# Designed miniproteins, single chains, continued (2), part 38

Each design is a single chain, and the fold is of that chain. pLDDT is the mean over its residues in the fold that is shown.

## One batch from the design tools (miniprotein)

Design m5374
Fold by ESMFold2-Fast:
Parts: sequence; C-alpha cells; structure tokens
Structure m5374 (fold): chain A 77 residues (1-77)
Amino acid sequence: MLDENLAGLEASIARRGALREVRVTVTGAATPEQRRMVEAVIRAYAAAGVSHVDLRVSLDADGVPVIDVDTPDYRLE
C-alpha cells in the first residue's frame, strides 16, 4: 500500500510543475520499512531540486501506512 501511495505522490508532484523544496512530517512510531520509504522520498526529491511539498504519514482504516501530500504557498506567507 505504501508503494502505491508513493507512486501517486510522484505523479501528483510531477503534474504540479517545478517544485523547489520537500518537507516531510512523520508522526508516531513508524516501522523501519516506513521510515526507509519516507527517507528515500526525501532524498530523491531533495537531490532533484524539487519545490515545496508537505508529506504526512498516517495509518488508514486497514492499519496500512499511507502518505498524503499537499503543496503550500510559501510566497503568500
């Protein structure tokens, strides 16, 4: 499930155009696999010079970890 959410995140980021910075928020005790996935995403986008993206990691109704993404407007604030 996390892999599919990661693929969806990549597609969403690509469609939003040029991004400059990735910020990730992880809350609670995550499994080592969840942590490695989040770190891989952070490193990949940071290396690519992607713009601002907020990531949240949470559990779904089935207890499966999911990633939610949003792009904040830092220039307006």
Scores: mean pLDDT 51

Design m5375
Fold by ESMFold2-Fast:
Structure m5375 (fold): chain A 66 residues (1-66)
Amino acid sequence: SGLAAAARELAERLRREGSLSVEEAVAILEAHGALAAAEALREVAGEAERVGIGTANAAFARALGL
């Protein structure tokens, strides 16, 4: 699914780079059609300019209703 593909790419990039800009992370999610996860990431990130694996995990949990 697009959500699973988005999660794999985002996790791999965050593992490699430590953090991404919110816009880069959102672009990855949107490229895979994971629009609910992209919106959740913007909400969880708030005013932060960068996101790490913890923020990404929180965004996926929110998008999945966990």
Scores: mean pLDDT 85

Design m5376
Fold by ESMFold2-Fast:
Structure m5376 (fold): chain A 64 residues (1-64)
Amino acid sequence: SKEEADTFVKAAEAYLKRGDYETAIALAQKALELDPNNERAHKVLAEAYRKLGKFDEAEELLKK
């Protein structure tokens, strides 16, 4: 559900802030499984990929 997706997004944002990019990616992906159009989840995922140097993955997410 959207509410569950928002919970995963908040967790992903917290892990992103502390530098745990792999966990942030996993949580953002779970949010997108629950709400595929979740803009916040796409943004977190793109930011985490950029932090890991995966620029093509980040760029693909931002243009969708």
Scores: mean pLDDT 79

Design m5377
Fold by ESMFold2-Fast:
Structure m5377 (fold): chain A 74 residues (1-74)
Amino acid sequence: SDEVEELLKEAEELLRYAREVLKDPEAVKKAEEAYRQVLEALGTLPAPEALEVSRKILEETRKYLEEVEAKKKA
């Protein structure tokens, strides 16, 4: 349960970061899609697979958002 709560919190933080800090339409769309995919994985997959898939989605989304931020600074 703690791991599920942490993953949901991370997904919400990435979505907030995209909406409130980056304010980039593509970044927001990517973060919203990631949030949806994490919710679906946690609701439909067996626990070990759900946690692994969710972590991969959030890791790739975080990297994408960091690249968007870096491009704005360049």
Scores: mean pLDDT 83

Design m5378
Fold by ESMFold2-Fast:
Structure m5378 (fold): chain A 65 residues (1-65)
Amino acid sequence: SVEEKAKELIEELEELAEKYPEHKDFLLEIKKKFEEAIKKNPEKKEQLVKDLEETLKKIKESLKE
């Protein structure tokens, strides 16, 4: 479900924040903005989840280089 995928992305952000403590504030801010966006626009949840998934792919690539 979209709800389960949103939870998985949030958990991945938290795991990345623990793995890369120098980027913790940045990663947790992304989490906060995502949660706030869903609360304000629940009808856009599917698009917000897709947008976060793409953002996380880019972040993971950046953190490995």
Scores: mean pLDDT 83

Design m5379
Fold by ESMFold2-Fast:
Structure m5379 (fold): chain A 57 residues (1-57)
Amino acid sequence: SEEERLKKEYDEFKKLIDEALARGRLTPEQAEALRKKFSELLKKKYGNEELVEKYDS
């Protein structure tokens, strides 16, 4: 389903961000900015802001 696909994309993205933070490649501020941009891209891609926000929290 689209919901499962969206969740997998979120899980993979979070894993990459967490790894980059742990290795000191990103600051917390940069990570937050990237998360916001990714959320906006998914909202545009799936056309459902409520569904995207459900997995962002």
Scores: mean pLDDT 76

Design m5380
Fold by ESMFold2-Fast:
Structure m5380 (fold): chain A 60 residues (1-60)
Amino acid sequence: SDKAKELQENIKIGEEKLKEAEKLYEENKNDPEKAKKYQESIDLLKKLIEEGKKELEKAK
């Protein structure tokens, strides 16, 4: 289904963004403001990926 394909692509993009955000968090651990910003991005991306995976399971 077109919806399942869109969800799969969005999950993939989200996982790529999560990997980049985790790298930026590790590189900026000593900067409290940047670390907080990247941690918030990581938390949001993890939530969106899990929601996307749940919706993809329903679309199968």
Scores: mean pLDDT 85

Design m5381
Fold by ESMFold2-Fast:
Structure m5381 (fold): chain A 66 residues (1-66)
Amino acid sequence: DTAERYLEIGKRAFEEGNYEDAALAYEQAVKLDPKNKEAWRNLGEAYRKLGQLDKAEEYFKKAEEV
C-alpha cells in the first residue's frame, strides 16, 4: 500500500526531527488516502513542530471530519 508506505516514511522522519520531510511524506499519504485519520493528525503534528499553527489546525480539523 503506497499510502501506508508514505505514512511510515513520515513517521521515521518525524522521529528523527525532520519535520519538513515528515510533512511532505504525510501530505503524500493523505493525497493517496484522504480517509486516513491518522495521516491527517500526523500532518497536523508535523506542521505544529514547524511552527505553522494555522496549517496544523486546518489538518487537525480534517482528521476530525474523516
Scores: mean pLDDT 87

Design m5382
Fold by ESMFold2-Fast:
Structure m5382 (fold): chain A 86 residues (1-86)
Amino acid sequence: MELNEKGRELFLQGKYDEAIKLFEEAIKKDPDNAEAYTNLGMVLLAQGKYEEAIEYFKKAIELDPDNEKARSMLITTLNAAGLDPN
């Protein structure tokens, strides 16, 4: 919980590498943490790393199929990359 909060604060400050590190630590502590995968995908999307962001959003949806935020971010990223949101 605290790692995701700190990571989001760093992300909002544009400190993407530091934010990624905290979200990776959150995943390391709890590999089923769908929120951490969603947050990591959002940082990668902000960096223009669409393919990597897509993989993390798919993982978040796999862990929590009802996660509307991850699903919406996946569709947005697929459209931005010119890919079909199948």
Scores: mean pLDDT 82

Design m5383
Fold by ESMFold2-Fast:
Structure m5383 (fold): chain A 72 residues (1-72)
Amino acid sequence: SAARRAEALALAREGIRAAEAGDLETAKQLFGEAIRLAPGDPELLALLREAAARSTDPEARVLLQMAIRSLE
């Protein structure tokens, strides 16, 4: 569903912001919910891959890589 994809992308963007702020627990919850709403979604995968490539925080990068593997 387009609506589920839109919600998943919104949650993933909030998760990326939480991870950048160092709130890894909130980021983990938001990424989990995004993956649940849009499993295997290529747009969600692309968003998470872009965020991982841009991340300068090793802990945030590991969390993003884990989310990517869960989605694949």
Scores: mean pLDDT 85

Design m5384
Fold by ESMFold2-Fast:
Structure m5384 (fold): chain A 103 residues (1-103)
Amino acid sequence: MPVHLHIAISRHDGEINVAIVLVDEAGRTLERRLLSFPEENAEEAAEAVVETIDELLARHDVARATITLSAEDAKNEAVRYVVDAAREHLESRGVPVEVVVEG
């Protein structure tokens, strides 16, 4: 059954926080992952997010993905690095991605 992948990326107190949630067509949460990294470790954060995406794609039929971040966090270079890595990786796997900037 096709599922929707939600990735929420935020920054707080010098940390990048990534919440990854798989939701079915009925809106039920199937899986949830929470990752946290220092801002200076944006490359490690991106790598961990990509690895988590691959694990989820191996087990689930992911039809689409949404990446959500605030307008304030979208100005942060480390946050943008992780967003771009996640988007590019999902698109390379044939998953349509929507990036939603809130506020």
Scores: mean pLDDT 88

Design m5385
Fold by ESMFold2-Fast:
Structure m5385 (fold): chain A 65 residues (1-65)
Amino acid sequence: MSEAVARLTGELIRLMAEGLVEKVTIEGKKVKVTLKEDSPEARAAAERFKEIAEELGFEVEVTFN
């Protein structure tokens, strides 16, 4: 759905703007996010993103470098 995709894109941009993201891959309804390091800030940002993306109908995998 275009609105769900737009909201997901906005949250991805916000997550990337925090400087914590190394890589993002989207495979259908699955979003894979690789963060630069495992830190409290990275975990908090990943948890927030995962909650929103799951509410929009996406599955989220988070990996830390």
Scores: mean pLDDT 79

Design m5386
Fold by ESMFold2-Fast:
Structure m5386 (fold): chain A 86 residues (1-86)
Amino acid sequence: MTREEIEAEVARAMEEIAADPSLVHPSLTDYRKYLEELGKKALEGYKKGLITEEQAKAGEALIEASKEPDVRKALIAAELALREYE
C-alpha cells in the first residue's frame, strides 16, 4: 500500500464518517484489528530478519494506533507508520 493509497483511503473513511457518524464504530473496529495484526506481523518479521528496525518501529506504532480511542489521532498515527513501508 502506497502513501497515496493510504491518504485516499483515510479521506474516504472520514467523508463516510462525516455523512453518517453511526458508521464510525463498525468501520473503526475492523480497521483497528487490521492495524494490530499488520503491526504484529511486522514485529515477527523483524525477529526473523526480514524487515528493517525502522519498519519494526512502524509496526509498534500501528499496534499503538489500533488502541488509540481518538479516531482522528488513530488514523493519522496509522498513516505515518504505514509510510515506513513505502
Scores: mean pLDDT 68

Design m5387
Fold by ESMFold2-Fast:
Structure m5387 (fold): chain A 65 residues (1-65)
Amino acid sequence: TVGALMEEGFALAEKAREALAAGDRAAAQSYLDQLRTVADRARPVSPGLAAELEREIAELEAQLA
């Protein structure tokens, strides 16, 4: 369901931020890779949710660069 994808996606974004705050770039990258998979799964069923998750990914990737 869209709700399940939303919960999974934002939980992964939060875990990625926590990993970045802890200096664990490898864990942050792993969570971002998982978040990309959730965004891809969301795209055909909720383009709006996919766009929100892609915005989260872009912000987090900028911090990793």
Scores: mean pLDDT 86

Design m5388
Fold by ESMFold2-Fast:
Structure m5388 (fold): chain A 55 residues (1-55)
Amino acid sequence: SSETEARLAQLRKQVEVLREELERLKADPTADPDVVAELEETIKRLEEQIKELEE
């Protein structure tokens, strides 16, 4: 459905943005490791949602 396509597009965009943020944080020696870990968990959760919605 069009709703599923829109949701998948939104989730993929969110994952892309968060991956870019994660790369920046990993390059920053002052970054909080707890924040990095939480970002990684968030990305993993969104990727699982994408897999569930994919045909």
Scores: mean pLDDT 84

Design m5389
Fold by ESMFold2-Fast:
Structure m5389 (fold): chain A 95 residues (1-95)
Amino acid sequence: SLLEQIEKFLERIKEILEEARDPSLPALERNILAGSAETSLAGLIVSLKKAIEEAKKKGDEKMAEQLEKKREEAEKLLEEAAEISEEAEREIKAE
């Protein structure tokens, strides 16, 4: 289902962010991983907004609500990815 595909995608992003938080990884690698996650999440949020609008247009309020929750989760992960990216970028500039 669409919700299962979204959930699997979010789980993959969470794994990438966990790797990006590993202090044993070089700052450059952590920055690339976090930046990749930001790009992927931004794309997902755009797609989710369109899917929410379509669900509302069809009168599927339950699906719209479930997709809104996934959008909120994706937005929180995007904030986390941005924080990791900014920290890694500061370390790169210090080198």
Scores: mean pLDDT 89

Design m5390
Fold by ESMFold2-Fast:
Structure m5390 (fold): chain A 62 residues (1-62)
Amino acid sequence: AAEKIEELRREAEEELRRMEAAAAEQIAAGWDPAFVEALLAHERKRLEEELERRIAQIEAEA
């Protein structure tokens, strides 16, 4: 259980880093920074909610 939760957190951190890098590239390419930041905030919330849901499921199985 603990190992799986650690793996999920690591995966979420890697995904967040990829999303932040992509957002920076989009802004550099001329996208609207406010729009990109809003999308990034939405994706961060989605990722956090998904992570919490998956962790809760693993804990329920333990």
Scores: mean pLDDT 81

Design m5391
Fold by ESMFold2-Fast:
Structure m5391 (fold): chain A 58 residues (1-58)
Amino acid sequence: SAMEEEIERLSREAARALARGDNARAAELLKQLGDLHRQMGDEEHAERIYAQADAVAA
């Protein structure tokens, strides 16, 4: 589905940003990933991703 493709894309981009040490970009991508999980009704997964985004943004 388009949602699954977007999740895969954001996951790959976030992983690449983290690998480069681009924590600001990684945090933005993780927030977008969390938003998609929330849209799917996966609130617990979304909250974990948002927490990770906050941690890397610090």
Scores: mean pLDDT 87

Design m5392
Fold by ESMFold2-Fast:
Structure m5392 (fold): chain A 95 residues (1-95)
Amino acid sequence: AEVEALKAAGATPEELFARAEEYVKQRKIGPARALADLAAEQYGKEGKVNEAVAVRLRYIGLLIEYEMELERQLKAADPETAEAIRKQWEADRAS
């Protein structure tokens, strides 16, 4: 998987988090979470506890922004499209 490839390539915590942000934009919450967790763990291993906490908080903020944008899209969508969006979001969060 791409997460394993980035880890093997020696990606920095910042690079890992940037990729997590792109996955959230693509509605791929599972891979985004894995990359954000890996970034926080790498900061922790370097003894950068404050940076590890900061990246986890940034990830939560990113999810909130994504949910707000999703709600905006739901409000503007027709009923069938809105139902499809809700179902996809629930599936992405449940995995």
Scores: mean pLDDT 77

Design m5393
Fold by ESMFold2-Fast:
Structure m5393 (fold): chain A 56 residues (1-56)
Amino acid sequence: SLEEQIKALEEEIKRLEAEYERLSKSDDPRDQLLALLYQIVIGSTKLVVERLKEKL
């Protein structure tokens, strides 16, 4: 169902945010760059969740 899909995406966002926090605390410039990409993915996934909630 849409509600189950929304819940799964919200759980995935939580996992992505945890990984973002880990990468952003790294002293490796590559990890810091990857953290920026994770921020984009998190933002776009949140937008998808918002759009799906409008269809409920």
Scores: mean pLDDT 86

Design m5394
Fold by ESMFold2-Fast:
Structure m5394 (fold): chain A 70 residues (1-70)
Amino acid sequence: AAEKIAQLEAGREVFKKDMEMVLAQLDEEKKRAIAAGDYEAAKEIEKQKEYVNRILDERERAIEKKIAEA
């Protein structure tokens, strides 16, 4: 039980760190697109950020459920 919980939490932290880096890269790309006047590119980047945040939220809820059931 404790070992499974530790593995789930470790996986959560790795996933959060990876997603945080992706979001940071998307933020920089969005800022550059806006600075260049490319609002269509900025809109597409915003959609990608929403998708990443949605995946992160779903993953967090799934792991919390697994921890509660462990």
Scores: mean pLDDT 80

Design m5395
Fold by ESMFold2-Fast:
Structure m5395 (fold): chain A 62 residues (1-62)
Amino acid sequence: DEYFDKYDTDGDGKLTMGEAVRAIMEATGASQEEALPAVIAYQDADGTLSREQFEKALEEVK
């Protein structure tokens, strides 16, 4: 989970939607158009993703 930790700059265990999209794009080589729907599908009500939610979004794009 190197990409989650790289983009979790605050160390709070959460990524913003934008951070998660960028992390998935970097990890998989997918486009923003492919990464964004996966992130939206797994985000919390506050627009953030936990490590578990990020992993699910990442696996969907892979």
Scores: mean pLDDT 77

Design m5396
Fold by ESMFold2-Fast:
Structure m5396 (fold): chain A 57 residues (1-57)
Amino acid sequence: SMNLEKAKELIDSNKEYLLAAYRTDKERFNEAVEGIAKRYNVDPEEVRKYIEELAKE
């Protein structure tokens, strides 16, 4: 969807911050996921999965 695409663009633009949170501060990571999901009205699990995929690269 266009909203999920916009969420992914935001994630890509903030990749270093989000990956650092994912690796070192799970509470901050969860808050960031919820915030992005709320902003674009998308499933927080889709946001979380995308960041996890980036962490595998």
Scores: mean pLDDT 85

Design m5397
Fold by ESMFold2-Fast:
Structure m5397 (fold): chain A 73 residues (1-73)
Amino acid sequence: VMSLKEIAFILKTFDKDGNGFISAAELRQGLREKFGYSDEETDELIREADIDGDGTINNDEFLALIKRAEEES
């Protein structure tokens, strides 16, 4: 199970312009390669975090989603 600290590291790494948003495509790749999530699991996380559907994930909302998922584990 992925920790919040690991997620924060990913978010910092992928948010190159420091605006608090991350490309969904880059996040998918990181979750699959670093943490072994399937495409389906990654798509579900991104779908729930990307409310606007613009392919960009808000940092705070993604962290809240991961925290909920971790607590359910």
Scores: mean pLDDT 65

Design m5398
Fold by ESMFold2-Fast:
Structure m5398 (fold): chain A 70 residues (1-70)
Amino acid sequence: SEEFEKEVIRALADIYLAVALRTAPPSLREKLRELGEKYLKEIDSAKTVEEAEKIFNRFKEEVDRLLAEA
């Protein structure tokens, strides 16, 4: 079901954030939490699986960018 697929995307986003927080230097952790709060809320609000996937991909891009700046 679409609800299940969105729940999977949400879970993957939670895992991605958790790994990023665990590996990031302490100075980036607050910014990562703020990004997580923003994007996880947007995923929860997504009307379709496609929208959730696009939001998740943007989230990963922003997380990766922050980690690359470290």
Scores: mean pLDDT 87

Design m5399
Fold by ESMFold2-Fast:
Structure m5399 (fold): chain A 69 residues (1-69)
Amino acid sequence: MKEEIERKAEEILKERGEELRKRAKEDPQKTVLEAVSLRILGVGYEIEGDKEKAIELFAKAEALFRALE
């Protein structure tokens, strides 16, 4: 799971990293809220047993948190 999340997050950053970093710089509060919301939703899908959807949501959240760095 962790390795899959990191790999998918890197793919997102490769495709959209510049856009995501620009948006995070313009509105860091909105970016944090979106990232946190995606993590909460990911936990929900993990509890429901939808591991694949949980990984996708966690990867999107990770990409947003890395865009804030």
Scores: mean pLDDT 83

Design m5400
Fold by ESMFold2-Fast:
Structure m5400 (fold): chain A 80 residues (1-80)
Amino acid sequence: MEEIEKAKEYIKKAIEYAKQKDVEKAKEYLEKAGEYLSKARLSADTGEKVAAGLTQALNYLSQNDYEGAIEHLEKALEAL
């Protein structure tokens, strides 16, 4: 599933930028990941877990809580 593989790549990039405290780039890559995930054929359970993880990560990035953002992005990757 190329869309899932590409989404994972972008989530990993978002984690890298979050580690650098680059909120703008981290959010950019999460938006790209979300685009590929919306096109991916995910089960309802997997889709719900991933969407929750990405939403929480975006909220943490907006608060400059990089550690919280990274934790939730890693959980999203584990669900995929």
Scores: mean pLDDT 82

Design m5401
Fold by ESMFold2-Fast:
Structure m5401 (fold): chain A 90 residues (1-90)
Amino acid sequence: MEEARRKAIMESEGITEEELDEFRRTVEQALSLVKAGKRDEAKRLLEQTAERYAGKSPKLAELMRRVAAAVDKPEEEAIRTLENVLRSLR
């Protein structure tokens, strides 16, 4: 199911596997920042990445914005959301 989502985003929006891997690394970095208590930095990183991809991949940009909003949730809930997104990008 996760691989199917990955393929759907790549095919529908012309995203390369290398670009999708960069996106995944950005989410991994945001997760590390949330775990370190740097929520504002994590949120900013996700929002900046969403803005950069908005013209090329509206679906990835929307996903990043949703994840950025989740960073404002309690830590356990924010971590769970970020980990679920990472699993869907594998």
Scores: mean pLDDT 74

Design m5402
Fold by ESMFold2-Fast:
Structure m5402 (fold): chain A 90 residues (1-90)
Amino acid sequence: SEAEELAEEARRTAERALKKLKELGESQEVIDAVQEALKTLENFRNESPQQLLEAAGKLAWAGSKSEVRDLLFEAARLAVEATNLKLKEE
């Protein structure tokens, strides 16, 4: 579905952000937030909209605390769009 394609784009964007955060030696709390969001996005089909929006919130929070801000905010935006489309497909 279109929702699944956007969720996969959000996941890949968040994975690229995670790699950069690790390369920069970012705090473990920021890394953990992105890893938790990635687990939720990997399970997109089975996660509730509330859990998906929580994952997007974790990505946005991590972006607000790091130099990888633009990439993390983009991942959060894609996750919100994927969740919105999932709700319309249901």
Scores: mean pLDDT 89

Design m5403
Fold by ESMFold2-Fast:
Structure m5403 (fold): chain A 85 residues (1-85)
Amino acid sequence: ADAEAAARALELGRELYEALKAGDLEKARELLRELLDLQDAAGAARGLPAGSEEQKEALVDLALENAEELAEQLAKELELAEKLA
């Protein structure tokens, strides 16, 4: 379960990085939403409280306002994931 969630998160992260590099902020918003939903599901499985829809939208908006910084951070995370694989 955790391994499947991690693999899906990595896949979504790669798609998000490509969308950000292409300047496709609409696609990036959809992918960020999917990542937050996946994170929420993983947290719920561990007994952590779920985020509200409003909180998730606010986080997506904040991330996209800092799209360049998000892309740089995501590139580092993807590089680390590849080195660990």
Scores: mean pLDDT 74

Design m5405
Fold by ESMFold2-Fast:
Structure m5405 (fold): chain A 64 residues (1-64)
Amino acid sequence: VGREVARELLTSYLESNGKLEELKAYYEARIKENPDDSEAWRKLGEILEKLGKYEEAKEYFEKA
């Protein structure tokens, strides 16, 4: 479980990182138009966790 899981985690992280910036921009635009969009806030929190920004992610989850 250790070595293969670590490799999968690294690969997933690198691939997700590229897509996360695009998704982050999309959901940021969405909440600018509708700040009450709890789903967009939750998605931003998830994206920030993937980017390693846990403190910001927590704040976004609290908004959701």
Scores: mean pLDDT 71

Design m5406
Fold by ESMFold2-Fast:
Structure m5406 (fold): chain A 91 residues (1-91)
Amino acid sequence: GAAEEAERAAEEAKEAAKHAAKKGGVKGNAAAGAATAAAGAASLAALGLVSGEDAARGARAAALAAEDSGDKEGAEEGKRAAELGAKAAAA
């Protein structure tokens, strides 16, 4: 259901945050912040406090920040979080 998709989006965003944090530097720290914010939004969506669309937008922003930092794994995790957020919005 929508809550389960949102919970999975939160987990993918948390993994993106871990990878970005390991990168370090200004861009790595910015990507980790974006991914952490996306994980928070997805968690709130799982609780019904925000829409899955809002969670998906946060996850897409995190994926772009990860790509800019050179974190390919974080970018892929952000993309998966965005897809799961979109599924939560559709359910």
Scores: mean pLDDT 72

Design m5407
Fold by ESMFold2-Fast:
Structure m5407 (fold): chain A 91 residues (1-91)
Amino acid sequence: SEPRVDELEVSFEESSSSRAIIRIILTINGERFERRIELDLSENGEERFELGGVEILLRYQFLEDGRALAVVSAHVNGQLQGMDTIIEEAE
C-alpha cells in the first residue's frame, strides 16, 4: 500500500554560518520517524533520501542577511505530500 504522510516537522537543532544540524520528524500512516542530518552550509545545496518509504528532498541556502533557510519536501510516487520551511532565528 502507498505510504500516507500525516505530518512533516523540521527544525534546526544547531546552526552556524558554515554548519547546521536539521531534525526531521515525519509521521507516515500513524507511525513516527525521526532523522537528524548534518549540513555543510558553506554554499547552497540539496540532499535526497528516503524515510519510511517517502522520498525527502532537502534544499538549503543563505539569505542576503546571512541567515540559513532550509526547505524540506516529502514526496510519494512523485507527488508532493508535505513541505516545511525553516529559517535561522534573526539576531
Scores: mean pLDDT 78

Design m5408
Fold by ESMFold2-Fast:
Structure m5408 (fold): chain A 58 residues (1-58)
Amino acid sequence: DEIDKVVEEWKKTYGEEIAEIVKKMLEQPGVGPLTPEEARRRRQELEELFKKIDELLK
């Protein structure tokens, strides 16, 4: 599952709690199982969120 791979990257970088929140966001109502294209788009959104979180945690 593409979402699982993205969540795993979050877990490795920012820890499990943040990864769990991200997973819930990606699985929010109305999203359902993402297509590969949608998962890629969500991954890009997560990368932007990564930068914001990284700045906040420092």
Scores: mean pLDDT 67

Design m5409
Fold by ESMFold2-Fast:
Structure m5409 (fold): chain A 69 residues (1-69)
Amino acid sequence: MLSPLQQRIAAAHNPKAYELIQAIDNNDLEKAREIARELGLSEEVIEEIIELAKQGKLEEAKRLAQQAL
């Protein structure tokens, strides 16, 4: 598991992580998949993030993305 400090660094200091969060928030699932792959996330984690976003659970999807980074 990522430490709270690693989660904050990934979210606050990585511009690509912010682009992923914005893509989730905009429900742009194709862009979110591409950015997540560029960030090195596994296909399993990417699919979980996308599934949460499809269910309208955008806050949970964003938290999972930050935690996986």
Scores: mean pLDDT 75

Design m5410
Fold by ESMFold2-Fast:
Structure m5410 (fold): chain A 68 residues (1-68)
Amino acid sequence: SAMEEKVAEFREELERIVEELRDAPFEVILQEMARLAGERMATLSPAERAALKAVLMEIAREVAERLG
């Protein structure tokens, strides 16, 4: 489905950011992820935005847990 494709693409983009910035402070990783999320969500439906926000929060928690 279109939503599943958007979620998968967004997850891949976030994972790429985390991998590229793996040695950066958490705040830098979080800022870059938030920036990408804002850019990708600008043209999406409320349901699609909610799905992408859930993925963003999930990955942010995983990164925070690894650094805490």
Scores: mean pLDDT 83

Design m5411
Fold by ESMFold2-Fast:
Structure m5411 (fold): chain A 81 residues (1-81)
Amino acid sequence: MEIEVVIAKPDESLEEALEKLKEKGKVKKIETVAEALLAAKEAIENEGEKVVLVMSYELREVAEESEKAIKELLKKYEEEK
């Protein structure tokens, strides 16, 4: 299972980033940590789903918090087995 958080380039539109990443899996635009966690949970529940979460460059700090939150969620899932 793969969950990737990608930050759009400063000179690239969010829409352009979304189009480029469609080939990697299910692409979702996120703006909050809560949206990232929801997407990660859905990927965990759907075995084999690859999810790419895209955030604008201005929200890079939220992207960092989202990666941390996803890591904690995955750790908890592994510990419950």
Scores: mean pLDDT 74

